# Designed miniproteins, single chains: the designs that were tried, part 88

Each design is a single chain, and the fold is of that chain. pLDDT is the mean over its residues in the fold that is shown.

## One batch from the design tools (miniprotein)

Design m3062
Fold by ESMFold2-Fast:
Structure m3062 (fold): chain A 63 residues (1-63)
Amino acid sequence: MSLREKSRKILLESFDYMAELAKKKLSELPEDAPVSEKLKVVIDSIIEGGEIFKKKMEELKKE
């Protein structure tokens, strides 16, 4: 019950964080940056958010 609600909240917060971080990093790139560099920034943002998500899920499971 509570575990499902907490998991959903953590997942949504992680997605929001990834999206905002990716948007910020993309806005810092020059317009002529190659697609590969833009993709790298998005992937790096997802990885960073994923590590935060993983940590929070591990803490949740230790409860």
Scores: mean pLDDT 78

Design m3063
Fold by ESMFold2-Fast:
Structure m3063 (fold): chain A 75 residues (1-75)
Amino acid sequence: MVVQKAIELSNKLEKQGHDDLGDMVFAVGVLYSELGKEQEGLEVLDRIQKLVDAGDYESARELAERELERLLKEE
């Protein structure tokens, strides 16, 4: 479930001291779930997770910001 994955990734980022990125990731997951785009949301969260695991927090943040901008325009 996209919201559950977003919660897990957000909690991981908060433990790493990246609270702002964690909040953005949670918002991305919730918005994808609210739009009924569960599969697409999971794929985006997997891409963010891959960047985080590589230590590329800047690219992870940029991806999350772009997704939030796109999703908010579709609300």
Scores: mean pLDDT 84

Design m3064
Fold by ESMFold2-Fast:
Structure m3064 (fold): chain A 77 residues (1-77)
Amino acid sequence: MEEAVEIARELLRKAGLSDEQVDIFVEALRKAIEEHGLDVDAVVSAVAKRLQDAGLSTEQVLIAMRAAREAVERARK
């Protein structure tokens, strides 16, 4: 979990998200996992909605959806 979150943070920073936007992503991911468990599609959908509501661009939301999917898949091992 911790390692997967660190990898997601690095990917998002590389994609042009600020540290503040990355923190919003991590909070959204944590909340989605708390609400939906390790259901990949439900978590990815919940993260996408939270980031859209926060005003991120469509491109940034798509990158975040990929990062969320990878993080959940790593956590399911």
Scores: mean pLDDT 77

Design m3065
Fold by ESMFold2-Fast:
Structure m3065 (fold): chain A 64 residues (1-64)
Amino acid sequence: MKTKNKEEQQIVTEAVAAQILAAVDPELWAKVSPLVKEAREAEAAGDYEKEFELYRKMVEAVRE
């Protein structure tokens, strides 16, 4: 649980930073926004692995 929680915090923190960067750049937002929606749907479905993969894709989309 504790190690999972730290990985979750790291992924969420990076995803939040990616969303903040995307808010400044409309092209980044266009790439990030569908991933945000898919992550929410994955969370609602209980697919946590898919949710975290989507958070990672958001970070990579901002980095390119």
Scores: mean pLDDT 73

Design m3066
Fold by ESMFold2-Fast:
Formats: structure tokens, C-alpha cells, sequence
Structure m3066 (fold): chain A 53 residues (1-53)
């Protein structure tokens, strides 16, 4: 479904951002952790909607 595809795409983005974390400055690492948390929250909500289908 469309939601399954969105989950896969967001998981891929999260993995890429996590992989780049060690190369960032401490301030950028803090900011990026917040962004990753937001993506994880979005994935969880998409999974909930998929389960409700």
C-alpha cells in the first residue's frame, strides 16, 4: 500500500541520517537527533494507520 511505501522510504532516510551523525559537529548532531526522532514518530504513526486498514 501507499503507507507501506512511505514507511520504507522514511526508514531509508532515517538510516542515512544516522549513518552521517558521527561526521557532523556536536551542534549538528543534536539537531539531527531531533530530526531522526521526528522521522521515527512519523513512521510509528504510519504503522498505526497501516494496522488500522
Amino acid sequence: SRREELIRQNEAVRRRLEAELPSLSPLMQLFMRIVIGGIEYLIERLRERLAAE
Scores: mean pLDDT 80

Design m3067
Fold by ESMFold2-Fast:
Parts: sequence; C-alpha cells; structure tokens
Structure m3067 (fold): chain A 80 residues (1-80)
Amino acid sequence: MLSKDQIIAAGEAEIRTAEQLLAENPDLPEKFRRRMREAIERVRRVIADPNASKSELIRAEAELSMLILGAVVLILSEKK
C-alpha cells in the first residue's frame, strides 16, 4: 500500500514528465495542450491541499497519466 507522500512524489514526477512533453512537442494540437495544462494544474491543486484524500490524488494523477499516454500516441502517429 502506497503512502500519501509516495503518491504525492509520483504526482510531482508525472507533472515534470507532462511539462517536458509539452516543451519538446510544441506541434501537439492546441486543444490537447490546453487539456494537459489543465490536468497538470489540477494535480498541483490536489497535492497542495493537505486535506486531499489518497483517492483524490490517485484520480487526478490517473487523468494526467491518460493524457500523457494520449500525447505519446499522437507524437508516434505523426512520425509515421
């Protein structure tokens, strides 16, 4: 079972990955980039809330993970 601190550390790592992906891939669709920035901000807000539950953290991080996967798929499909 992961501790809340471990889940927060994972979320912070996920934010760094998403920001790097956005910085390295400016050609990603603007609508997608906006959604990813919104998801990053959501994860940051939940991490900053000392009353946030583990399930709230996991939900926010899972949403960002799905967007990261979507970005990778888009990048790979463009390089075909």
Scores: mean pLDDT 82

Design m3068
Fold by ESMFold2-Fast:
Structure m3068 (fold): chain A 55 residues (1-55)
Amino acid sequence: MDEDYAASLAVQRAVEAGASKAELARLLHDVMGLSYDAIANALGVSVGTVRRMLR
């Protein structure tokens, strides 16, 4: 029921395909325009970790 659901599915499929969490964070930010909070929620990490990945 949330927009985060689509992001979570995209992350799950990309992980299955062998993509790293850092690559996923970059794609979600650059292509989908997600906020750091949305990416952190989708990846199951802290916002600080997302900032570190996108540095």
Scores: mean pLDDT 71

Design m3069
Fold by ESMFold2-Fast:
Parts: sequence; C-alpha cells; structure tokens
Structure m3069 (fold): chain A 73 residues (1-73)
Amino acid sequence: SELLKRIREVLERIGRLYQELVRRGDQDALARAEALMQETDAWLEANRDTMTLEQFLEVLEETLERLEAIARE
C-alpha cells in the first residue's frame, strides 16, 4: 500500500515535470527528456516479469532525478 502510493507520487512528479518542460518550449531539453523516458520504458518492459515493486520504484526515482537534472539546464 505505502509502496504503491510512493510509486504513484513519483509518476505524478515525473508527469508534472515533463509538462513543465513542454511549457518552456526548450526543444533540446524536451528531446533529452523524451529519450530518457523511452530508455526507462524499454528497461521496464524488458524486466516486467522479473522486477520487484521496490526495483520499479528505484528505477522511477532514478528517472525523476535525471529528468530534474535535464530541467535544471
């Protein structure tokens, strides 16, 4: 329950940050963010049947940190 709540929170934060990047109109930052999201989605799909919820959360948190770094440039 708490783990699923945290996963939802991180996903919501990723979505909000992506929307902020769209609003900025910075095409280079947006392209980098989209490439990062595609990398994350590909990894999640490849590991769907073997990953734990804890590993899923770790990957999402790493993606959020990398997305925040893109937004800071």
Scores: mean pLDDT 85

Design m3070
Fold by ESMFold2-Fast:
Structure m3070 (fold): chain A 93 residues (1-93)
Amino acid sequence: SMAEEEKRRQEEIERLKEEGRRLHEEYEARVAAGEELSREEVIELALEYKKGELKIKLLHEGVSPEEAEEIIKKIDEKLEKEVREVVEKYEKE
């Protein structure tokens, strides 16, 4: 039913928002503790956050949770490359 599909999308959106909040809080806590994060750790955290935001956007547009996951998997390497290029650009400035 359409109502059950909408409920499943909304539940996944709330789950992803909570995951994004936890990733952000963990990152901030590690930085506040004086932890030196490697480039690869920064890239991994930024990539996870960006994937979550894109998935939330797809779910809001009516894409199913399963289809959104498949879309993200297909563009995973492209997203990693884009995130890496941004991080490298900031290191050169």
Scores: mean pLDDT 82

Design m3071
Fold by ESMFold2-Fast:
Structure m3071 (fold): chain A 92 residues (1-92)
Amino acid sequence: SDNIQRAIQQLQIAIGDIQQFLQRHDDPDVRQALNDVQNATSYLQNGDIDGAISDLGVAISNLQSTLSRIDDPRLRSALDHVQSARSYLNTI
């Protein structure tokens, strides 16, 4: 599905942004968000859209929690891309 491929592309960008943040700041909420985004990407590759949407919801909450403490452009970018990915999946 085009929407699944678009969602995966958004999540790959988010993973890159999260990994760059973690190189300079070890944050448990951000580490959890990385795991959830990676798991969501794997779910999408296997056709489990509902599993992906669930994990992305948790990732969004963890990224928003960290952004309330740390204003970081890479985390804002990651949040935007995760939210875009979930929007693509919600149209399926």
Scores: mean pLDDT 89

Design m3072
Fold by ESMFold2-Fast:
Structure m3072 (fold): chain A 86 residues (1-86)
Amino acid sequence: MDAEIEAKAAEIKAKLEAAGNPNAELLAEALKHQALAARAFEAGDVEAAIEHAEKAIEALGEAEGDPKKAEELKEEARKEIREAAA
């Protein structure tokens, strides 16, 4: 269930915040969307898998301060997910 993934993301966020990680929210969102992307792909929902993969990459890029690399990885992820589903 998506609710279980959201609950795990909230737990990870709380642990990262307790450790003093300033990117706790972005890292938790990235992990949440990565898990949702994998689930969507296994269910045959290629477009949802791409959407969640892009959101995960965007959150990671924001946390690392490299938005250009994030955009390049989003383009590659779209291509690879579609090719794997074909």
Scores: mean pLDDT 80

Design m3073
Fold by ESMFold2-Fast:
Structure m3073 (fold): chain A 91 residues (1-91)
Amino acid sequence: SLLKKLEEKTKELLKAVDENASVLELAELAEEVLRAARELADSIEDPEKREKILEVVDEYAKKMREALDNNDREGLKKAAEELLKKVKELA
């Protein structure tokens, strides 16, 4: 399922943070998480529900970018976990 893909990509990002991966690798994995969330949104037939998820994705994309720019690894983890939680609640 697309939700399972999002969960798996989120876990990969969290593991990479814990393993002290490079900022470039974390940025690539963050983009994979965001892409999985957008793919999930695109699968939703209800346009209002889809739009709400896309708004959440855009909000957390900004937070993840800010965390990466500041080398805030804990902030990146928190943003990814909160994105997954909010998408699961809305989906």
Scores: mean pLDDT 89

Design m3074
Fold by ESMFold2-Fast:
Structure m3074 (fold): chain A 65 residues (1-65)
Amino acid sequence: AEEKAEKIAEYFNLKEPREIERIKKLIESSKSAEEAADKIMLYLQTLGKIKDPKKDYEKLLEILS
């Protein structure tokens, strides 16, 4: 979970430790890669980090799988 959260943080340029921790918790609370991707997409959207929803979602699934 932590390594995947760090990869997501690198891709979306997240530098705040609290944001990385939040992503880690979203991964750990999810039952599937798809559920984790959905939750993380919503969180990243609130941070204004989503530029291309389709490409960003595909990248999240790649990292989370």
Scores: mean pLDDT 82

Design m3075
Fold by ESMFold2-Fast:
Structure m3075 (fold): chain A 90 residues (1-90)
Amino acid sequence: SDDLLQQGQDYLQQGQQYYQQGQQYYNQGDLSTGARYFARSYFYYGSSATYYDWASRDPRYRDESRRNRQQSQQLANQSNQNFDDLSNQL
């Protein structure tokens, strides 16, 4: 379960990196590339939420993993919204 918690954290970090790249390309006016990075961010944040959900099955990490899952899901939803907003402008 330690490995599942760590994997959730690793995917969260990857999601954050892709989200920042999406924002940078959006600020440069490259909506297409920005949308692609937000899509990648959505995937990694979603993967993070999944691993935290699996980690929550261990009572030792249940409450922490549930909070982290909820946070990762909210970040995934935000990335997906940004993807939709940019894609609709193309």
Scores: mean pLDDT 89

Design m3076
Fold by ESMFold2-Fast:
Structure m3076 (fold): chain A 79 residues (1-79)
Amino acid sequence: LEEELRKAMAEALAKASPETLAALRAELAAEGERISQLPEEEAERRGLAASTALLQRLLEAGGRADAVPLVEELAAREA
């Protein structure tokens, strides 16, 4: 699971445009700032949800939407 997701992420990162990567990086930074203000337990839950959503967007942008179910499975295991 993790190995397959890692390969899908690497492939998506290579295929995604610089503009898409810059937008995702900015969104991650903004969400990270918001999460840093929250209590630890809430920050963990929000961080997992935000990471999952951003990873799905990266996979879709890089032509690996087929790997989105792997992200959902990994997130479910972390919960």
Scores: mean pLDDT 75

Design m3077
Fold by ESMFold2-Fast:
Structure m3077 (fold): chain A 90 residues (1-90)
Amino acid sequence: MSVRYTLEVELTPLDENTAKLTVTLRLEADLAALPAFDAAAPDVMEEILKWLAEKGYEPVPGSLKVQSSARVEGDVLHAETVVELIVRKK
């Protein structure tokens, strides 16, 4: 079964020490693949945390916002998750 995903990461400066991180994950999967989805899906949060550490940023507690939407077209699930997080320099 085919599962396709696309990850987009954007960092927008807010001031000298803080920035807004926006991560967009788009997924297309056959409905029959849905029970195995969690096992095959990328660990988006782990990748975000690694990227932030490499850039010298840390997440601001309580700033995490997650929006998700999903639609089904025929036998294919289309899902989009947008994660917004405020980060600051260590």
Scores: mean pLDDT 71

Design m3078
Fold by ESMFold2-Fast:
Structure m3078 (fold): chain A 73 residues (1-73)
Amino acid sequence: AMRERAQLLSRIAQALRELGLDEETVNEVVRIVMENWDDPEAALERVRKLLEEKHGPETAEKAVRRIQEILDA
């Protein structure tokens, strides 16, 4: 449902903010997940690449893991 999708995206945004990511980066990640909703593997790969470039591989791995946990719940 659209409401459930919006709720998951909101939880992802909150988790990324808790990791110390800036709002611009959080919004970019949420957009990638939303645009690739039907292909979560592709979404997570694009998110990993973006975060590795901006915040490094350790932060990217933590963020991707948090997103996976939220999507699997």
Scores: mean pLDDT 82

Design m3079
Fold by ESMFold2-Fast:
Structure m3079 (fold): chain A 69 residues (1-69)
Amino acid sequence: SDELRRTIDELDRTIDGLRRTIAQLEALAADPSASPEEKEQARRQIENHREVIRQLEELRRELRDRLER
């Protein structure tokens, strides 16, 4: 359905946004001028965002499977 395709498109955009945020946080975690506290916070945020992406990718796979039936 068009609604299902729209939901998948929105999930794809959300996942892409989270991946871009992770890339920025990885740059911060690797920055020699960043404080140890900033680097630790960035690493924790990366882990949290990766878990969210994992959950969204599982949902996307389920919705995609339904669309292709």
Scores: mean pLDDT 87

Design m3080
Fold by ESMFold2-Fast:
Structure m3080 (fold): chain A 85 residues (1-85)
Amino acid sequence: SSDRQEAIDILQDLISRSTNPEARRKLQEAIRALQEGRLDEAIRLVREARSLLVDYYTSQNRYVQKRLVTYEMDLVLSLLRREQK
């Protein structure tokens, strides 16, 4: 699916720009889950990574990065929700 591939591309870009090791691991696991067709697990992992990144950037007072990553993660979740149909 083009939506799944777009989600993977966004997640790969987020990994390349992320400095948080735990969030990077969860995003890598989410990509693997998507490649293996485990959509519900991928959605859970993306939500967990989103929470980690929100907390991380809040603790660092990096509110612009928090806003940008939240937007990108919400876009990924919207694409994956379309795949659930």
Scores: mean pLDDT 87

Design m3081
Fold by ESMFold2-Fast:
Structure m3081 (fold): chain A 97 residues (1-97)
Amino acid sequence: GALSLAIQGVLDGLTGVALGLYGLLHPERSTLGTGIAAVLAGIGGIINGLLALALVLKNGFNPLAILLAILGIVLGLVGVVLGRAALDVLGARGKPI
C-alpha cells in the first residue's frame, strides 16, 4: 500500500544520505561502490515516494503516507546529491569499486 511504499522511500533515502556522507567524510575507508550505493538508494527513495503519492491520489487521502512520501523524496534527492559528490571525491582519489 501507499504507507509501506512511503516508509520504504524514507528508509532508502536515509540510506542514500548516510552512505553519501560516509563517502565524503571517510574517503580513505570508502570505495566507488559507496558512492554508487548512495546514488542508487537515493533514487529508490525518490521512486518509492513518488509511487506512494500516486497511490494516495488513486486510492484516497492518507496524510501520514503523504508526509512520509514527501520525506522519502526529499531524503532521496539529498542522497543522490551527496552520493554524486562522494563519487567525485572518491574518483579523484582513484578509489576502486
Scores: mean pLDDT 83

Design m3082
Fold by ESMFold2-Fast:
Formats: C-alpha cells, structure tokens, sequence
Structure m3082 (fold): chain A 86 residues (1-86)
C-alpha cells in the first residue's frame, strides 16, 4: 500500500528530526552534537531511500521495514535521556 508506506516514511522523518533535536539539547559539546546530528540525518535519509526502493519491489516488506524503523526510533528517543545520564 503506497499510502501506508508514505505515512510511515513521514513518521520516520518526524521521529528522526525529534531525535536530532534531543541530541542537540542533551549533548553539552556543541561540535559533537552537530556531528551526531549530521550522522543521524544521513542514516535516516538512507533508511527512507531503502524503504522507497523496497516499496517498488515488495510493498508488504517495505511496510514491515518501515514499522521496524519507527519502533527503533521511538526506542532511541525513550532511551537517549537514560544513556546520556549514565
């Protein structure tokens, strides 16, 4: 389902942006924060491109991979404050 894939891609993009913002807020070293933010942006763009390519061959697998990416980003957002506090 193209509509479901697009919805999940937008959710991944939004979660990636939220994670980047949290990294900047929680990382005192501004240079390190920007390096981590750039790396995460590249990773998120790569994931989105892979989902787009997979959707052309196997839309059902694309949906499942997109759902996994959403779950991983949600866990990263939840765990990030704990990781930087430890």
Amino acid sequence: NKEEVEKLKEEIKKLGEELIEKIRELTPDKKKAEELAKNLKRQTEGVLKNIEELAKKDPEKAVEEAKKAVEELKKALEELPKIVAE
Scores: mean pLDDT 79

Design m3083
Fold by ESMFold2-Fast:
Order: C-alpha cells, then structure tokens, then sequence
Structure m3083 (fold): chain A 108 residues (1-108)
C-alpha cells in the first residue's frame, strides 16, 4: 500500500514517540497528498489503531485519531472527521490535531 513519504514520516514519529509532531507539518503532509495516498493512510492508521487497542497502548491513540480526523476533513467527510476528533479528545482533551479539525468544521 503506497503512502506519501511525509505521511509515512508522521505515522512513524507517532508510533516511536520520539518527537511531538507539529500540527503545521501534519496539515501540510495531508494537503500535499493525493486522494489515493490519503485513503491508503486511513487504512494503515486504522490497522495501527486496532493493534494499539489490542495491546492496551492508549498513549498514541489520541494522535492517530487526531490525524484520522485531519485526513477525513481534507476528504470532505465531515461526520467521520468530527467522530475521530471527538475520540482523540476523549483520550487527550488538548490534542492539537483534533482541536484543529473541530475548529475548521465549526467554521463551515
């Protein structure tokens, strides 16, 4: 499954927890990606989320839900974007990706 190099770097950074990924970098990675690359990223992130839930690692779930919300926002799927943003905020009320998604939806 092909994902853009920038999106792959975002996912790797969240998985490793090595550095907090800046909101602007994630937004730019999503804006530069094709629809196919975004759809492939959704499938990859969903697989990661399913794995993290099975092993009980909640520390990274908020960021993955946040990134999913940004991708759905870019695809114009506002109901899915809102649902994933809300899931991220249930885990981390200060998640910058989820807060950005909800702000953008409110202004539509």
Amino acid sequence: MKISPRLANVLAAIVTGAVDVPLDYVVRAIEEASKEELENAIKEIQSIIDYLKKVGDTSRLADFYGVLSLIYLKLGKYEEAKRYAEKALEIDPNNPFALYTLEKIEKL
Scores: mean pLDDT 80

Design m3084
Fold by ESMFold2-Fast:
Structure m3084 (fold): chain A 82 residues (1-82)
Amino acid sequence: MASTIDMLIERSRWEGEDPAVIEELERIRKEGDEKRYQELVDKRLELSAKRVAEMLAPDGDAAKKAEIEQQILEAVDKFYNG
């Protein structure tokens, strides 16, 4: 089965992420750089939260976008930290 990093790379390609970010993820996967992987996972989660917020609140509702982004980040934090 695909690893978590393989799934993240595929999702990033599907979402049209910056090619430099995808290339760095592939480097991390090849080298096993866990610290750099965690940094990119954190940054990727922030970007995913922003994209979901844009999708769910497209009409410029800044308060709703901030709410959705925060809910996603809190859900991720709760998942990893209990």
Scores: mean pLDDT 69

Design m3085
Fold by ESMFold2-Fast:
Structure m3085 (fold): chain A 74 residues (1-74)
Amino acid sequence: ALDARIAELERLREEAEKATTDEEKTRILTEALRLMGAAPEVAEASARELVAAGFDPAEILTTVITHLRARKAA
């Protein structure tokens, strides 16, 4: 269900706010991308590129959660 996915993404966002290493950030984004339906290999590769590019996983997850909540409310 969408609600369960949003709750799991919120858990990952809280974990991302506490993440200090690129390994932790990559793991969290990989899990989030897999929850969004990405294949494991695609999720891992994309997560690595986003972290390497300097994107904050917590900010990415906040954006994703906001969009999913907007769709749920519509």
Scores: mean pLDDT 82

Design m3086
Fold by ESMFold2-Fast:
Structure m3086 (fold): chain A 80 residues (1-80)
Amino acid sequence: AVTPEELRRVLASLTDEQRLKVAEIHRLLQEAYDRMRAAGVPDEEIDARLGEVYRRIAQALLEGNIDKAVEIAKEFAAEV
């Protein structure tokens, strides 16, 4: 299981270039959230979808695969 502490530790060890990629992930997820809210998706469903994608992204980051984490975020944002 991915813990918030393990994820924070990984994020603290990132290079500036990798931190920019994490910022892109946050922007993509924020855009997806805004679109889901605008489309009238219920808050419970938004929370469930975001929780699942955050877990997948966190797993990719723990594996050291930041590019996979960006791809997961882009695929999720494209579906919304």
Scores: mean pLDDT 80

Design m3087
Fold by ESMFold2-Fast:
Structure m3087 (fold): chain A 78 residues (1-78)
Amino acid sequence: DDAAVREALIALAQQAVSEITDPELKAKAQEVLDKLPELSLEKAQEVAQLLSIAAIYESKLKDLERARELIEEALELA
């Protein structure tokens, strides 16, 4: 069910945005999230995964540069 998969990807991306604390990176991640419903399922999966990994780098590993790279990659795909 493509609708159920898309809803799960949106939820994953929403959680990632909520975990990012840097205001600039959070705003960029929100821009990616806002475009997610318009993307193909393949791009939505890739973008949601990039945001999820970026949130781990920013919030848990404190690596803002790597988090920025991943979010900017997601923006380019979206």
Scores: mean pLDDT 86

Design m3088
Fold by ESMFold2-Fast:
Structure m3088 (fold): chain A 76 residues (1-76)
Amino acid sequence: SAARAEALLAEGERAFAAGDLDTALRLYEQSGVLLAIVLGPDHPALARALAALGRVHEAQGRTALAERLFRRADEL
């Protein structure tokens, strides 16, 4: 459900704030996959999950991947 995806995003935000980047990454990925399944792969709600994934990758030094994720989020 979309509510489950929102809960995963919230858990990911808490992990990110705590500096647990690996946990944040996993939770954001799970949220994005769930949103894609429930709402479709091009639904605007995916933009938040993709932007969150971009922030984690940027924090880990994966700038090129982060830029691609931010661009994809902007396209939705």
Scores: mean pLDDT 84

Design m3089
Fold by ESMFold2-Fast:
Structure m3089 (fold): chain A 83 residues (1-83)
Amino acid sequence: SDLDEMERLMSDAVMAAVTLPEVVENMIKKLEAFAKKHPSLRAQIEEFIKVLKKGMEEKLSPDELQQKALEVMNKIRDAVAAA
């Protein structure tokens, strides 16, 4: 499903957070492309992308960026389950 693909992309981005900044930037581009194709999930994906971009701009450590990404992914997962 589109929800399963969204969860996979977010999970991949969480894993990318402890790698190179360029890998995280590539994951953001993939998430932006997915949001364009899936308007019903756009708000959730944009919230996730915003957290990644803010973390990178604030120069969070890889571990801090991963933790923030994981927290927002879990929040989105819970919100989708409640809807």
Scores: mean pLDDT 83

Design m3090
Fold by ESMFold2-Fast:
Structure m3090 (fold): chain A 62 residues (1-62)
Amino acid sequence: REEELLEEAKKLVEEDPDSMDAITKASQLFAEIARLRPAPADRAGSDALAQEVTKKLAEVLK
């Protein structure tokens, strides 16, 4: 479920924040959450985390 996907994404980002693999996996989970919850109000928390992951991904790619 979307809540389970969100918790998994949070865990990946927190436990292995320096891993490209973990960041990529978390990004995929956020995309899945967005598909399940198309209304932004229903996924504000996951959207905030997705922005943090995008910021970290940009940092890692440099």
Scores: mean pLDDT 70

Design m3091
Fold by ESMFold2-Fast:
Structure m3091 (fold): chain A 87 residues (1-87)
Amino acid sequence: LSPEAQERLRRLAEELEEAIRKKDYGRALQLIAQAYQTLLEAGRLDAARKLFELSVEAQKALRDGDEEKALELIREALELIRRTIAE
C-alpha cells in the first residue's frame, strides 16, 4: 500500500469502529464501501473482493432483521481492513 492509501484506510477503520460502537449500520456500510474503493485503487483486488462479499452478506442480514449477524460481518470487515494496513 502507498502511505496515502494506508492513512486513508486507518482513518476509515477508526470511523468504522465508531459506527460499530453506535450501532450505526448505515454509516458502517458507507465506510466499508469507501474502504472497498481505496483497496481497488491500490490494486488490492483480493482484499477488495472479500470486503464486497462481507458488505453484501451484512446487507442481507439487515434486510432479514438479523442485526447481530450484520454486526458480526461488519466487525469482520473492520478486521480485514486492519490486517491490510498491517502489511
Scores: mean pLDDT 88

Design m3092
Fold by ESMFold2-Fast:
Structure m3092 (fold): chain A 75 residues (1-75)
Amino acid sequence: SELEELYQKALAFFNTLSEEQIQEVLDKLEELVNTNELSEEGKEVLLTVLDALLESPKATPEQKKRAEELKKKVE
């Protein structure tokens, strides 16, 4: 339920962002993933946020490809 609530809030948030703002979010998420400091709960949260980004019509196909690659690194 907490992750479902996060997903809905993240999707709504991404739908208000510009392409440039989504790019900034992706850059920060990639930095976080590459730090390799995420707990198992942190990974679940990140995967939920990435799933929301993938569903947003505001994200470009290239940005969605980056999100899919980040999901693979976290999984």
Scores: mean pLDDT 85

Design m3093
Fold by ESMFold2-Fast:
Structure m3093 (fold): chain A 81 residues (1-81)
Amino acid sequence: MKLRVTGMGGGGTAVVDGSLSLGEARDLAGKEGGVMAGGNVGISDAETGEPLGAAGGGVFNEVGDLTVEEAARKGRELALK
């Protein structure tokens, strides 16, 4: 499974592998996608476009340790919390 990560307020996008944790995918996309590390990014499923969460809020404290694939499967609404 692949994630699309997008910089909020402009910036880059990146597609990351589902084997990463959601928190690691956020950090990698910040590094590789041309957005500032620790900045606000939106995360969605790369195939469906469904939103999974946004870095910069508290949501990643709950699901950041799940793999991207696990978060997408089990916790889409939890990831948007």
Scores: mean pLDDT 57

Design m3094
Fold by ESMFold2-Fast:
Structure m3094 (fold): chain A 90 residues (1-90)
Amino acid sequence: GPSPPVRATVDGVPVDHVVWGQGEAPTLEEARRIAERLLEEKKPEARRLAEEHPESTVLALGEGVVVDEDGRVLARVLRRDLFRSPPPPP
């Protein structure tokens, strides 16, 4: 499938997998609702990936993009959640 547009480091931890969704909206409030909805839809998949790959860090990401009538990006709303296994005991 298509690679996510950004590889990320979250709280100093490199992210191995990104599960993400993006939607456009005319208002900041609608973009926020889209970002929150997409995050919730992606969280179960991210959790399963983290459980199946205990060595991997998985980021779930929902993005809402506010666009004007010309399709110009006015604002972005990001909602994220990070899934990782605890480090192995020493």
Scores: mean pLDDT 76

Design m3095
Fold by ESMFold2-Fast:
Structure m3095 (fold): chain A 110 residues (1-110)
Amino acid sequence: SEETLNQAILELLSLAADGLLEGKSEEELIEEIEKKTKQLLEQIENEEVREKLENFKNSLIEQLKLGKKALANFIINTVEVLKKKGVKIPEDLLEKVKRLRELLDKGELE
């Protein structure tokens, strides 16, 4: 369902944001994103939802390969899109997005 997909996307966004805020390497972030996606896919039977989640995971990794700043902007923009669509964003993810914006504004994100 769209709700199942949105929940999985929010979990991947939160994981990626945590990794950036903790200063994890590109390799560590890729490994954690791949592992979390695999865990989420084990709970999803709908093939269309699985495909969309895999595509989203690939987009996160593509942005990360462009740099941590690119991934941070992608996370922030995706949260704003979901919020505009009426998706309830967890308060912890909103706080992480705020912290990512502060790091970007200070030029402290590598």
Scores: mean pLDDT 90

Design m3096
Fold by ESMFold2-Fast:
Structure m3096 (fold): chain A 56 residues (1-56)
Amino acid sequence: SREEAVRRAQEAALELARAEGVDAVTPRKVAEKAGVSVGTASAAIRRLQALGLFPA
Protein backbone atom coordinates (compact mmCIF):
# COMPACT_ATOMS: atom_id res chain seq x y z
CA SER A 1 0.00 0.00 0.00
CA ARG A 2 1.02 3.65 -0.33
CA GLU A 3 1.24 4.13 3.45
CA GLU A 4 3.44 1.05 3.81
CA ALA A 5 5.68 2.27 0.97
CA VAL A 6 5.99 5.72 2.58
CA ARG A 7 6.76 4.15 5.98
CA ARG A 8 9.51 1.97 4.45
CA ALA A 9 10.93 5.03 2.66
CA GLN A 10 10.93 7.04 5.90
CA GLU A 11 12.81 4.26 7.70
CA ALA A 12 15.31 3.98 4.83
CA ALA A 13 15.89 7.77 4.91
CA LEU A 14 16.57 7.69 8.66
CA GLU A 15 18.94 4.72 8.25
CA LEU A 16 20.84 6.53 5.47
CA ALA A 17 21.12 9.67 7.61
CA ARG A 18 22.44 7.58 10.51
CA ALA A 19 25.00 5.75 8.35
CA GLU A 20 26.11 8.42 5.84
CA GLY A 21 24.78 11.76 7.16
CA VAL A 22 21.72 13.79 6.17
CA ASP A 23 23.37 15.17 3.01
CA ALA A 24 23.49 11.60 1.61
CA VAL A 25 19.69 11.29 1.86
CA THR A 26 18.50 11.70 -1.73
CA PRO A 27 15.25 10.46 -3.31
CA ARG A 28 17.22 8.04 -5.52
CA LYS A 29 19.16 6.43 -2.65
CA VAL A 30 16.04 6.20 -0.48
CA ALA A 31 14.06 4.64 -3.36
CA GLU A 32 16.81 2.05 -3.98
CA LYS A 33 17.16 1.17 -0.29
CA ALA A 34 13.39 0.96 0.41
CA GLY A 35 12.37 -0.62 -2.91
CA VAL A 36 9.90 2.19 -3.73
CA SER A 37 9.49 4.76 -6.49
CA VAL A 38 11.51 8.00 -6.48
CA GLY A 39 8.20 9.87 -6.09
CA THR A 40 7.34 7.93 -2.93
CA ALA A 41 10.87 8.51 -1.58
CA SER A 42 10.56 12.27 -2.25
CA ALA A 43 7.21 12.37 -0.43
CA ALA A 44 8.71 10.51 2.56
CA ILE A 45 11.66 12.93 2.76
CA ARG A 46 9.29 15.93 2.62
CA ARG A 47 7.19 14.45 5.45
CA LEU A 48 10.31 14.01 7.61
CA GLN A 49 11.32 17.62 6.89
CA ALA A 50 7.81 18.81 7.86
CA LEU A 51 8.11 16.89 11.17
CA GLY A 52 11.44 18.59 11.92
CA LEU A 53 13.42 15.33 11.67
CA PHE A 54 15.34 16.49 8.58
CA PRO A 55 16.53 19.96 7.54
CA ALA A 56 14.28 21.64 4.98
Scores: mean pLDDT 81

